Designed miniproteins, single chains, continued (4). Designs and how they scored, part 19

Each design is a single chain, and the fold is of that chain. pLDDT is the mean over its residues in the fold that is shown.

## One batch from the design tools (miniprotein)

Design m12634
Fold by ESMFold2-Fast:
Structure m12634 (fold): chain A 65 residues (1-65)
Amino acid sequence: GFEELLAELAANPPSPEVAEILREIGEELRRIGDGITAGMQAGLAAGLSNEEAFRRGLEQGAAAA
């Protein structure tokens, strides 16, 4: 997946500039992922359907970016 690709490029970067960009992208993706997880868990705890909880997660992920 995309995370695996970023991890591979981070382990064997073609240049220091690419390594820095990958670090910044990884941090951004981590914030988005944390937001998605938090929103989904909050939605599920509130009794929302899996679909609605996922939608809530996407909204929080987008806000975290």
Scores: mean pLDDT 77

Design m12635
Fold by ESMFold2-Fast:
Structure m12635 (fold): chain A 100 residues (1-100)
Amino acid sequence: MEEIEELFKKLPKSIQELIEELVREGRADEGERTMLIGLASLGADEEELLRFRELLERIKNSPREEALRLLREFHDWVFTLLPPELQAIRERVLRGEEQP
């Protein structure tokens, strides 16, 4: 993820400030910061990034069964953010036409 800092610098200032605030407050670690930058680069707005942070916090504090349910909700949401080209790759993988 050598390009993560370049992606961060290209984000809207409001998104950059939100991510920096979450890290400064200890509400996002280095891995979570990387995920937030990735989601924002795919077009996630401030509200969606805050929902993702709340989802991660709920996953960390939830029993296994609840955490798995929350992870499925996150997975479904992330795929709605993918460009059409990446969605086509996902469809091919799901059909078993590509080796993972």
Scores: mean pLDDT 71

Design m12636
Fold by ESMFold2-Fast:
Formats: C-alpha cells, structure tokens, sequence
Structure m12636 (fold): chain A 80 residues (1-80)
C-alpha cells in the first residue's frame, strides 16, 4: 500500500509540480502514530487538491487525485 501510494504521488507531482507540497504533506501525515490526525491532514490535502483541479477545469487531474485518495485510504486502513 505505501509503495503504491508513493508511485501515485510521484505521478501526481510529474503531472503538476505545483502539487509537490501536497504530496509532501500526505507523506508527512502518514509518519504520525495518531491515525485520526493523519486522516484529517490527508483529507484536508485531498480537498485542497480537488478544488485546485476543479478550478483549473482539469478532469484528468481530478482522476489522478482520486487515485491518490484511494491509495492513501489503503495505507490508513493498514495503520488502524
């Protein structure tokens, strides 16, 4: 799960380098022992990225962000 998430985040940053801070935020959140705090931080980052992609009218980026959200959820489920 974590390796799959890293690959998707790398693809996200390759697609739009401006999203690198959000990828870093997600990876840092997953280092936290508090699963609830990690979930809250990741949800916030995903929500901001979705707004960014929607305002840019970029449906491909929205799909890529959805893939990030799915893989992040798998990592969080394994930490619980």
Amino acid sequence: ALEELRRVLERLVEYDPRLAPFAEKIMQALELDDVQQARDLITDAIDEMVRYATERNDPELVRLIAEVAREAQRVLDEKA
Scores: mean pLDDT 83

Design m12637
Fold by ESMFold2-Fast:
Structure m12637 (fold): chain A 98 residues (1-98)
Amino acid sequence: GHMEKVLKEAKKLLLEAEINLGLVRIILGVMKAINEEKASSKEIEQAEKLKKEVEEILKKLEELVKEYPENEELKKILEEVKKILKEIEELIEEIKSM
């Protein structure tokens, strides 16, 4: 039904956010493995771009929750993406501190 399509869209957005988190983790992991020196501007810019994409995903999910405020699964997906964004922010600060 219509709600199945909404939940499918929300789950795709969650997956995209999880992929972006994984990519930021890879950036940090590669830097730690290869170089103990300060992050280049390119690595920081790439991580910040991935963060901005997750912020856009979060806005889309907030709109879906506003449209379907009784849907507990949508609220859980929104909270998961908020946690992903926070983890990305913490990883970017770690990248900047290198």
Scores: mean pLDDT 86

Design m12638
Fold by ESMFold2-Fast:
Structure m12638 (fold): chain A 78 residues (1-78)
Amino acid sequence: MADLEAALEEKRAKGDKRGEAELLMKLGEAYFAQGNLEKAMEYYYRAQKLYEEIGDLEGEIEASVNILKVAVEISFPG
């Protein structure tokens, strides 16, 4: 987690929006794996917004699918 957050700051400092979005996706995946659905949702939404800003349709779709997956887990836990 801390290593991914440090890498995220490095990408922000360099203005690498695509790399930033990719790291936000990895953070979302990591929090989802830990069962922290709230944090997973936050990071996936941030990634989706960045992919939208840079016009990366594939990234937007991946983020949206993961957002839906988290929403289903919240609504129907078990």
Scores: mean pLDDT 81

Design m12639
Fold by ESMFold2-Fast:
Structure m12639 (fold): chain A 92 residues (1-92)
Amino acid sequence: MEELPDLPAEELRERIRRLLEETERLTLEVLKHNGNEEGIKALRETRERLLARAERAEPEELALLLALAEFGKEVAEEALRKLQERLREAAE
């Protein structure tokens, strides 16, 4: 990232928390349909580690964590869209 968000650290942490929560919600739908128990475990462990890191992070690291959280949400949304498309085709 060339420019850091001009937001207070607490606001960055709150945004990261919300993005990680939404990403978990979307990704759990995909992983549950696939019966991927190890993926569900890894997802929860990753979220806990990212949240713990965000609580301790300096502003520069918070900006990077925010970018990673935003990317994670985009990946989760894409995975869910692909799953829903496959399920729709299988139902027809």
Scores: mean pLDDT 79

Design m12640
Fold by ESMFold2-Fast:
Structure m12640 (fold): chain A 68 residues (1-68)
Amino acid sequence: MEALLEEARRLEAELQALRAAHPDDEALLRAATLAAISRLLGVSPAAVRAATPEELAAILEAKLAEAA
């Protein structure tokens, strides 16, 4: 669980820095966010795009349980 939370914090910091540098580049921020979620959950960007918020939450919950 801690390793996943550390990676999430790292990705959040990267996204925050990108948003600060390019606050009006919504396409870049969206692409970076999808890539970060894909990397964090270990699923393809296409799978992230196709999934509902509930499905993404279930994947995250399962990964947190397995990481504990």
Scores: mean pLDDT 73

Design m12641
Fold by ESMFold2-Fast:
Structure m12641 (fold): chain A 73 residues (1-73)
Amino acid sequence: MEEEKKKLENEGGIYLSIAGLNEIAAAVDLDMGKKLEKAKGPEAGKIYEKHAEDSRKSAKDSLEKSKQLFKQV
């Protein structure tokens, strides 16, 4: 019971950290995509824009998981 609460808090913290890392990854990919689009034309940025979108989705999923875990505490 108290041991389960501590486990949920620890897992919640881990998922919160994963969400933060994915948000940083998305920001980096967007910046790279923008720079490549400017340098090489509109097609060059698309891969990095897709990676940024995937990272944002992962960040959202991890944040929601973290919130669900903390809600159970």
Scores: mean pLDDT 81

Design m12642
Fold by ESMFold2-Fast:
Structure m12642 (fold): chain A 67 residues (1-67)
Amino acid sequence: SRAATIARSASEKNAGHAPSEEQAEAAGRLGEAGGSADDVARVLREGGFDEKNARGAGAAIRGLVGA
């Protein structure tokens, strides 16, 4: 999906690595549904991102998908 593509690209730019397809889809969909940057970061942390990288990537995903 478009949301998953944005989530992967934003994660690579902000965290230096891409999440799995499932993580990207979940993070992107949550952003599209109006979830907060903190909610998106939580999904990324559950997918194995550390807190700092999840926070940065989550904010970027929310900004790109939710704006």
Scores: mean pLDDT 78

Design m12643
Fold by ESMFold2-Fast:
Structure m12643 (fold): chain A 107 residues (1-107)
Amino acid sequence: SMMEEKKEVLEAQIEESKELVSNNPTISSLKSALIRLIKVLEEALKLGLKEIAEKAKEEIKEVLAKLKELDPNALVDLIYETLGIKVDPSTPVEEIVKKILEELEKK
């Protein structure tokens, strides 16, 4: 069905993002993965695909943690440019994830 096909595509995008950041990730690869995962999360939320949304959320959390460790200022800039969300370099990953969810649910 179309829903099963969409689910498979979103799951594949999550796995591709995991691969992109699994082997010595760069700032560029982490940024690309985060942008992709946020789009996957947005689509999953719109379609009511709760399990895929939870998977995307967990991967976003891991990518945010890695990006914050490597370059917290690049993370702050990317979140603002992508979602218009203002955070500080010291903002906890859990709080950033919560703000992302709130912004996506508002759309």
Scores: mean pLDDT 87

Design m12644
Fold by ESMFold2-Fast:
Structure m12644 (fold): chain A 89 residues (1-89)
Amino acid sequence: GELLDRIRRRMLFEQYLLELLSKKPNGKELYRKIQEAADEVLPLDERIKTPPEEIARKVLEYLRQKDPAFAKEVEPLLKEAIERTEKAY
């Protein structure tokens, strides 16, 4: 069902994002800051219902406004994770 598809998409997105971050010397710090931004853009109940690609796009929009330098650093990683997740379906 749709709930299982959402769980699978979140797991795939996280897998791709962590793979991309593992190639960066500061990957753990980047991941922490991305998660903090996700916490700011959507409340927990909405994040559970929202596709990970949409959350990632909201995170990028938020970061472009609040921390443009960090947004530039993580944008290619988040965009690649979005593309890989979309292609996996």
Scores: mean pLDDT 83

Design m12645
Fold by ESMFold2-Fast:
Structure m12645 (fold): chain A 100 residues (1-100)
Amino acid sequence: GAEEAIRRLEEIRGRLNELAGRVDATDPQTAAELTLLSIGAYLAIEGARKGDYESAAQMARNLAEKLRELAKKQTGPVAKELNDIAREAEEVARRLEELA
């Protein structure tokens, strides 16, 4: 239901903030980009909380696309984690679309 989708978006937001913290000393540009993406996750959460599942789904899809583009600029574990988060965001978008 909606609570599950919101919980998963909060988890995504947490993962983005944790990753930003881990890379900030070596790659401050990527850390800044991840922080902006976490704001995107926050907006999707707020949309879902208001019952605007269509907008929340679109925001989650946009987040997934931006994460995949960021992953192309990375290598190794960071690229893998970004792609994993993108996949989760896309799955959440699909769940939100089912609620719309």
Scores: mean pLDDT 89

Design m12646
Fold by ESMFold2-Fast:
Structure m12646 (fold): chain A 63 residues (1-63)
Amino acid sequence: SRLEQARKAVEALLARDWDSAYRYISRAAGVPEQEIRNHARGQKTPPGVGDKIADVVRLGVEV
């Protein structure tokens, strides 16, 4: 249910529930939650983390 996690991530982002948003993005992207948080803080993360976050948000909005 990657689609369900992506939808929940977008709903949490719109509600400004950052903790839930990062958790759902992590589950949908297959990226550790800590790397999502690091990227949100502008910290250096492994290659492709930003692209994977963007893909989850696009997926959640398209549904």
Scores: mean pLDDT 84

Design m12647
Fold by ESMFold2-Fast:
Structure m12647 (fold): chain A 67 residues (1-67)
Amino acid sequence: MSIQQIADQITQQVIDDLISDYGFSQDQADSARPIIRQTTISLLRRGVSQDQARRVATSIAVIHIRS
């Protein structure tokens, strides 16, 4: 499976987590989609695990939405 396909799956998981666990709206979560995807691709290319990439991308998305 390509890094892009894995990143798209993780990006959707992060969006779902932002809505369900953090209480953000769909529009707020979607506003962070490009930065989540790009961060996830970058981390996966550096050999970071999918679980760690998801946690880091979620943290960055939360900061982005609150800024």
Scores: mean pLDDT 88

Design m12648
Fold by ESMFold2-Fast:
Structure m12648 (fold): chain A 78 residues (1-78)
Amino acid sequence: MKVTIEGTVRRLYYHSPRAPDASLVLEIETDDGRVYYVGVKQDSEGLETAARLRPGDRVRVEGEQKGNIIEATKITLL
């Protein structure tokens, strides 16, 4: 399922059992108080942007929802 979310980065994980195929996992809280886990793959264009993120940064994530994880295709710093 294609999804777009906007929110605040809460945490970054470099290893996560929840997304073993991801090089980086972002924990993002949306303005409605929901928390999403966003996986970013090593060969993703979004990885360069994601690697520069810090807790508190505002982002837009476009991706595909696979179970409890959003696999990011694009990440934009807001």
Scores: mean pLDDT 74

Design m12649
Fold by ESMFold2-Fast:
Structure m12649 (fold): chain A 90 residues (1-90)
Amino acid sequence: SPADRLMREVREQLERLDQLVREGEQAVRDGDDARALALNDEIRRLVREMRRLLREAERLGADPRELTKFQFRLLAVSGEVFLIERQIAR
């Protein structure tokens, strides 16, 4: 279904998002503040795109439990990005 296709796209983007988060955490550990900030910008752009896909999937009748799970993951990632930037600014 169209909803299933969008949910597959969301799952693929989540794997990419998790990889970017790991790379950002490594950049912070390495003291590479410029790379950490650049990765955070990429993460924010991907989170915005995934939120758009989730809204479209919801309109097309995607499983509410899966939608909620991905929405919570995106909130968690947004919190991690905020904490990293706050740490770098110190």
Scores: mean pLDDT 85

Design m12650
Fold by ESMFold2-Fast:
Structure m12650 (fold): chain A 97 residues (1-97)
Amino acid sequence: SAEERERRLEEYAERAREELEEVEARVQELAATTDLSSPEALAEAYRRLAEWARERGRDDLAEAFEVMAEGFATGKTAEAQPRANELIAREIERLAA
């Protein structure tokens, strides 16, 4: 029924929202405990985020975090950021679909 389809869409939207909130909370937690002035510390934090994402089957998100980790490690964050943003956008689009 239309009512049952609407309910399932609401449940999908709520799960996507909860998953995005979990990612945001993890990023905030690492930001609070990481030396943001150290490129090496930022690279390590992003590597930990990538592993966290991969363990949850979030392959595009994990790749985005790995791209940022390499960017910080090599001093190429300006080049890494657009690629990471594209991967994050794909993850969000997949969750929203």
Scores: mean pLDDT 76

Design m12651
Fold by ESMFold2-Fast:
Structure m12651 (fold): chain A 79 residues (1-79)
Amino acid sequence: MKLSKEELERIKKAVENFDKEYILEQVREALKSKDPRTQALAVYAAGLLKTEEGRELLKEALKSPDPYVQEIAKEALEK
């Protein structure tokens, strides 16, 4: 699975321009999705927040059955 450069740029812009609480709510909702791409984008956004709540969501994403989602969550937690 691959996240496009355009998708990553949109997530970065959203995290910069929207309230962190709003982003956290969107991440929680997206992590409930069965779509690994949606989960991976949510994990990327949570990693950019650098908040305690964001880190807890990243830890939850490590439990995802999708190996790519797990990889992105692990990378974000190591920042």
Scores: mean pLDDT 78

Design m12652
Fold by ESMFold2-Fast:
Structure m12652 (fold): chain A 67 residues (1-67)
Amino acid sequence: MKSGSTIAGEAARRLVEQGKWDPSLEEAKEEVERVAKELGTEYSEEELEKMGRGAVAMAKAGLFASV
């Protein structure tokens, strides 16, 4: 749970790699859910929304544009 920023960051990186620099909240939530599932962690809908919003913000900021 405290590593939600790490999960959001990984989701944002994947969205950017897919060319989605301005992803929808639903697209971001789906990526967050995929990352969480790979880590064996289940999140509530509220937690997925919070992490999804973070992933959208990080993708829009272009944090992974140069990688």
Scores: mean pLDDT 72

Design m12653
Fold by ESMFold2-Fast:
Structure m12653 (fold): chain A 123 residues (1-123)
Amino acid sequence: TPLQQRMQKVISQQAIRQLQQMVAAAGVFSPEQVAIMQDIVRRLTGLAVTLAQTKSPLELARAVAEELIRLAEENNLSKQQQIILAKIASDIVHRVALMMGYSGEEAVEASQLLYDEVMKWIE
């Protein structure tokens, strides 16, 4: 829908900008590694926007966490890349929940659930 396309565009742009800031601050990633992380961010944003149409914020958070873990394994991401993407995915879920009309408390709970699940897997 036009709303879903707008959500995906806005959230994707914000998430990519956040990734670029985190990557610049770290100063250790190759252009190829950055391109992979950007692709993952776009994929997670698309998934989050699509699933948000039918799922609760907590169900959304779990699904996005599972997809991030799968993509991290498939792309042999470093722990540093995994942590950065966990933070960005958490923010994506938070923004999607707010745009779907959920409360700030529900959005924070969902984003924290995603972050905790991904961080437990990294350990």
Scores: mean pLDDT 90

Design m12654
Fold by ESMFold2-Fast:
Structure m12654 (fold): chain A 86 residues (1-86)
Amino acid sequence: MSEEERKAIDYMKKAEEYANQGKHDEAAELFKKAVELGGDPSLIKTPKAAKNVAEKLYEDGDYELAAEAASIIGPIDPDFVYRLSV
């Protein structure tokens, strides 16, 4: 595994932790860094964390990243995922 892949995994896990703590700004920033390094959004396992990150990214104008984060909650809230993808 490359050093970038390891960093991406670490940033994604921290994004989930911060989102679950209500630290939406920090969670969104870490998610952006993780995705830029090729991180897999599916590493976020809690729907609440994925939704919080997606909502914050959408508010910040990062629509494509918001849609990627929202994909984790697609089976739970398909309308939310749809709104972010249009």
Scores: mean pLDDT 74

Design m12655
Fold by ESMFold2-Fast:
Structure m12655 (fold): chain A 105 residues (1-105)
Amino acid sequence: MKYVAIALVSGGKGDPEKLAEAGVKGLSTVGEIKSVRTIKTPYAVITRVEFEDGSSATITVLNSGDVQITVTAETAERAEELARAGAEGILTVSKGEVKIGVFEY
């Protein structure tokens, strides 16, 4: 069974590309990254990260500076660990409030 963790970082401000990069750096502290793909849109920077263990994360940075990190992993513990690490990465470059929820998929 898979688990989804969602981390929301709100109330911060920053360059969306730098926020996305900081989130990836946070994720890299707790997971071995296999691939990173970033898509820039007029409204958001979206970065998809695939991990060697088969987990994945999507970092969505809105032009407002609000960040949503969505993680899929095989365990609730792993999903929460990755989501928290990504959010902590964001907080190194932007002050904000973090909320994390974990759900069975």
Scores: mean pLDDT 86

Design m12656
Fold by ESMFold2-Fast:
Structure m12656 (fold): chain A 86 residues (1-86)
Amino acid sequence: AVLLREDARPGDRVGGYVPDDERAKVWNPKLALALGLKLDERTFESQEEVADALIRGEIAATVLDEPFAERVQARDPRIRVLYRPP
């Protein structure tokens, strides 16, 4: 799922690279371009840490697998799902 903070502003970051997350490697550069955000190339240890970074506002957008996306939405309703790939 593609996630974006409702309060995202131009120049905020898209990020959330995890070693086993091929989706972030494909989608994060495309999201940076499409949303007018800057790429944050920091690596996290897990999608859980990426979810926490998104909730803390350290990144404004990311791509997470559905279980992590659902947990983010449950903890912070200001974070929106823009797209769910089929």
Scores: mean pLDDT 79

Design m12657
Fold by ESMFold2-Fast:
Structure m12657 (fold): chain A 65 residues (1-65)
Amino acid sequence: AEELLEAARAGDLEAVRRAVEAALSASPEEQRKVLGALEEALRTTDNREVRELLFEGAVRLSAAL
């Protein structure tokens, strides 16, 4: 969760993708926390490329739950 928020704040697309992949292999509890972090990052970032990647991550995590 914290890793994804930091990656989004930094605008690091590679780190955002990596954090999502890590979350997909995590427990359902951790996946829910990461989904919350994705929503928070989407509310706080104005970078279009980061937002698009966060949205994709949210879709993938929602499908995994």
Scores: mean pLDDT 77

Design m12658
Fold by ESMFold2-Fast:
Structure m12658 (fold): chain A 84 residues (1-84)
Amino acid sequence: MKEEGLKKIEESKKLLEEIEALYNKYKDKFSPELAAVVEQLIEQLRKLIEEAEANPEDMDLIELTMRVIKRAKELLEKLVKELE
């Protein structure tokens, strides 16, 4: 249980790093309002990961965190594609 949860938390952290890297690469293409929304989303994702790390036995929380981060990455990639 704990090993599986920790692996998913690490995967979520890597996905967040990818989201932050993607945002930093394309932030100059975002309006100030859109940039603020994306930055707020990133902050919320960090808090979700912190909560999952604090509760490594809560598999439902860990799985929810991973799903939310994966969806956020997909949405940001789609948004970036529309700005190109």
Scores: mean pLDDT 82

Design m12659
Fold by ESMFold2-Fast:
Structure m12659 (fold): chain A 86 residues (1-86)
Amino acid sequence: LIPEDASSEVANLTVAAGLHAVAAVISKDPAERRQALDAAEGNLLRSAELAGVDPTPVRQHLEAARAALDAGDYETAIEHVRAAMR
């Protein structure tokens, strides 16, 4: 389905995105949360591009996660990050 080289890259980007997403949720500094979420978005969007899938759901969930973090709603932010990683 996905070329073996691209499959490894997709897996690595997805894992990296997950780690950045966790950092975004647990950070108390709004700037660090924003940076971690931006890094997660970059990795997930590149993963989608390599896999040839529509990145629109990923973008929508990460935008909702940013809004939730800005509002201090960490539970909603976590749910949207999980949805973006699916």
Scores: mean pLDDT 70

Design m12660
Fold by ESMFold2-Fast:
Order: structure tokens, then C-alpha cells, then sequence
Structure m12660 (fold): chain A 94 residues (1-94)
């Protein structure tokens, strides 16, 4: 699934650069499904891959999209992402 995650992130990078919000939502839905089933270790690795694979411009566009979009898919991904970050931070304190 990590090879699949990398492919999804490469496609997300292209979709963000193109401003293809419909494709962004399709890819965010796939990432949401993976995150829901991922261990804390895998979620941490997925976030590291996100930073490695997305260009700075694509990452900025993603962050803006997640903050401003009314899309249910974007909102679900944002909520899962924030929850995963909190769980990783809490696990690292122990």
C-alpha cells in the first residue's frame, strides 16, 4: 500500500498544480480510506511522503483547499489528517 500511496500522492501533486478540484477530491477520498486503516507508524510515514512528493506550490494549494473547501471529501480528509497528527503527537509523548 505504500507504493500505492506514493502513486496517489504523485497524481495529487499533478491535480493540485492543474487546479483540478474534482480529481483532488477523488485522490483525497482514496487517501482518507488508507488513513482510516493505517497504523500510527504508517500514518507518520504517509505524512513524510506527503512532504517529500508534493512540490511546495502543490502543498500550499492543498493546505488552502483543505481550509477553504466546502467539499465533504475535503472536510473529511482535513478532519482525519488533524486527528492523525494529534494521535502521532500523543504517542510520541509516551
Amino acid sequence: SLEEVKRILEELNRALQAGDTARVDELLQKLSEILKNASIEDRKYIFELLDEVLSPEARARLDRYLLTSTSPVAQEFRDLFLKALKEIAEAEKK
Scores: mean pLDDT 83

Design m12661
Fold by ESMFold2-Fast:
Structure m12661 (fold): chain A 70 residues (1-70)
Amino acid sequence: MEEKALQESRKFREELLKEGVPEEVASAAGELKYLMSLGYSLEEARETLLKRGYSKEVVDEAVRLLKEKE
């Protein structure tokens, strides 16, 4: 369900922001979590963020944080 995936990704983003993670990285991590919740692979989600204009460094840091938190 899209609504649940969106709520979980939003909560994850908020948790990262409270821990002092930069907004751009927190937003990228939330987007990765959302896309993966919809059935995208990690590789597909990364490619999607890069196509949306996120830098490789931001996406790589977001992936690292996602793996550390989950």
Scores: mean pLDDT 79

Design m12662
Fold by ESMFold2-Fast:
Structure m12662 (fold): chain A 118 residues (1-118)
Amino acid sequence: SDQAKGILEALEKGELELAKQGLINAYDVEIEEAERLAERYPEAREELERLIEFLREAKERIEKAETAEELLEVTIEAERRAAELYARAAEALAETDPELAAELREHAERHRAAAETL
């Protein structure tokens, strides 16, 4: 993904803080979106709340990473887990809102692709 390529480029240039800030900013956007969806869709609320809690924990781990190796390890794990949680949220909405479910599946695939690129 574009985000994964940006992380690798920043780390190749020794720009650890730039890579960390890019990830934190991206996860903040996803947390805000997931919070809005959790308020509107009781069918997916449990899955979306798990995603939100996970992304908050992932941000904290990213902030604490002291090396490029530590950041990559934390990010690969975070991207894999985010993909799983987005896929679960999509399944919860599949019958109620198929269009939104498809959008959440695209989020899952982007996170999975990022983990495979890193």
Scores: mean pLDDT 86

Design m12663
Fold by ESMFold2-Fast:
Structure m12663 (fold): chain A 74 residues (1-74)
Amino acid sequence: SALETQQKINQIMKEAKDLAEQLLKQGASPEEVTQKVTEHVTKLADEQGLTPEQKAQLLAAAGQLVTDLIAQHK
């Protein structure tokens, strides 16, 4: 169902945020944070069987989240 799909997306986004915040706190570079978060989100999207459209939306949202978090950790 659409609700189950949205719950999966919300979980992946939460994991992306938690990972990005932890990496930034550990002093990881912006490039390293972006790479590791993108790899993690891609893997989870594929494992959860998301459509190409859902995966693209999720990656765009995660990319924006990482950009915003990096800006906050100037």
Scores: mean pLDDT 85

Design m12664
Fold by ESMFold2-Fast:
Structure m12664 (fold): chain A 66 residues (1-66)
Amino acid sequence: ETVKLDLVSLRHPFGKLVNEVKARKLAKEGKNIELYAEDTPVGKEQAELAKEVIDKFPGVKYKVKL
């Protein structure tokens, strides 16, 4: 059903790659995804990158929580 995905800060080494890999895995499984990001410019950027990955999987729904 719905799975929570906590996004790693872009300040963390490999944070962007880790976020993309996790988002892709959950989207591939067809789960509804809740993206949890910091309410900061960096957190919003991470959420946008995760959305870009998820949007390549038709029918997968997601929500962003800041």
Scores: mean pLDDT 70

Design m12665
Fold by ESMFold2-Fast:
Structure m12665 (fold): chain A 57 residues (1-57)
Amino acid sequence: IEELVKKAEFYKKQAEAARETADIMREIDPEQGERARKLADSYEKKANELMEKAKKL
């Protein structure tokens, strides 16, 4: 389960980085900013799923 927690933390960190990229890209290329925001949402969802699996183990 330790690996699941580390992966969840990794995805959480990636989600934060993707949100910062989305904010920057919104001013330069709004379409890329929107894609980065969706990617951040996807990473947060994966982190939550991994944390739920870690609790069940």
Scores: mean pLDDT 79

Design m12666
Fold by ESMFold2-Fast:
Structure m12666 (fold): chain A 64 residues (1-64)
Amino acid sequence: MPSLDEKAREALAGAEAGYARGVAEALFVLSEAQKQGREDDPLIVRLREAVEANMGRRLRAAAP
């Protein structure tokens, strides 16, 4: 399971669910994609969008 694409799909599912573990895994995958120059990959773009949306939501939830 060392494929970046496979790991990105798993991270996307978790990040779209909007919870801490999925976001953390997504951030790791985004870091690896940046190191590999894959920032323009559609899956990576979608993953970043999911993280950004979830980060805003979690930040607000942490301060009710």
Scores: mean pLDDT 69

Design m12667
Fold by ESMFold2-Fast:
Structure m12667 (fold): chain A 61 residues (1-61)
Amino acid sequence: SAEVEAIKAEMEALLAAGASAEELKAAFGRRMQEAVDAGRLTGEEFAELMAHLDALLARAR
């Protein structure tokens, strides 16, 4: 979906800009929760984005 692709692009851009693991968690945790609360993500898409965030957090260390 466009929402999933937008959030993934935002995550990758933030990591490329040198964001720490804590900054990634704070910024994208709220972004993803807002999208779920607004009905713009399914539970499956949310799980996909959480897995993607976990992979980025490993790379941010």
Scores: mean pLDDT 79

Design m12668
Fold by ESMFold2-Fast:
Structure m12668 (fold): chain A 87 residues (1-87)
Amino acid sequence: MPSQEEVIEELVKFLKEKKNASEELLEQARAIASGFLTTLEKEYPDVDLAELKEEIIKRLEEIEEMTVENILKAFLTVTTQAMKRAA
């Protein structure tokens, strides 16, 4: 199972290499990912981080306009579904 840090680094790498995100946007994405994953660890420690990573990447790939708001929406959607499955 990947660590929280490994998931964050792979998500940032995807945004940088596949979505051509700016350095500022990558920094915001790190903060967003850290916040959501920390919340999941506290409330739902048994959530599958590997599956969560794949679902987040899929949602990020669907973003046409790379904005902080659209990245937040992607994380909110995937983490809400993960919480529902883990509860």
Scores: mean pLDDT 80

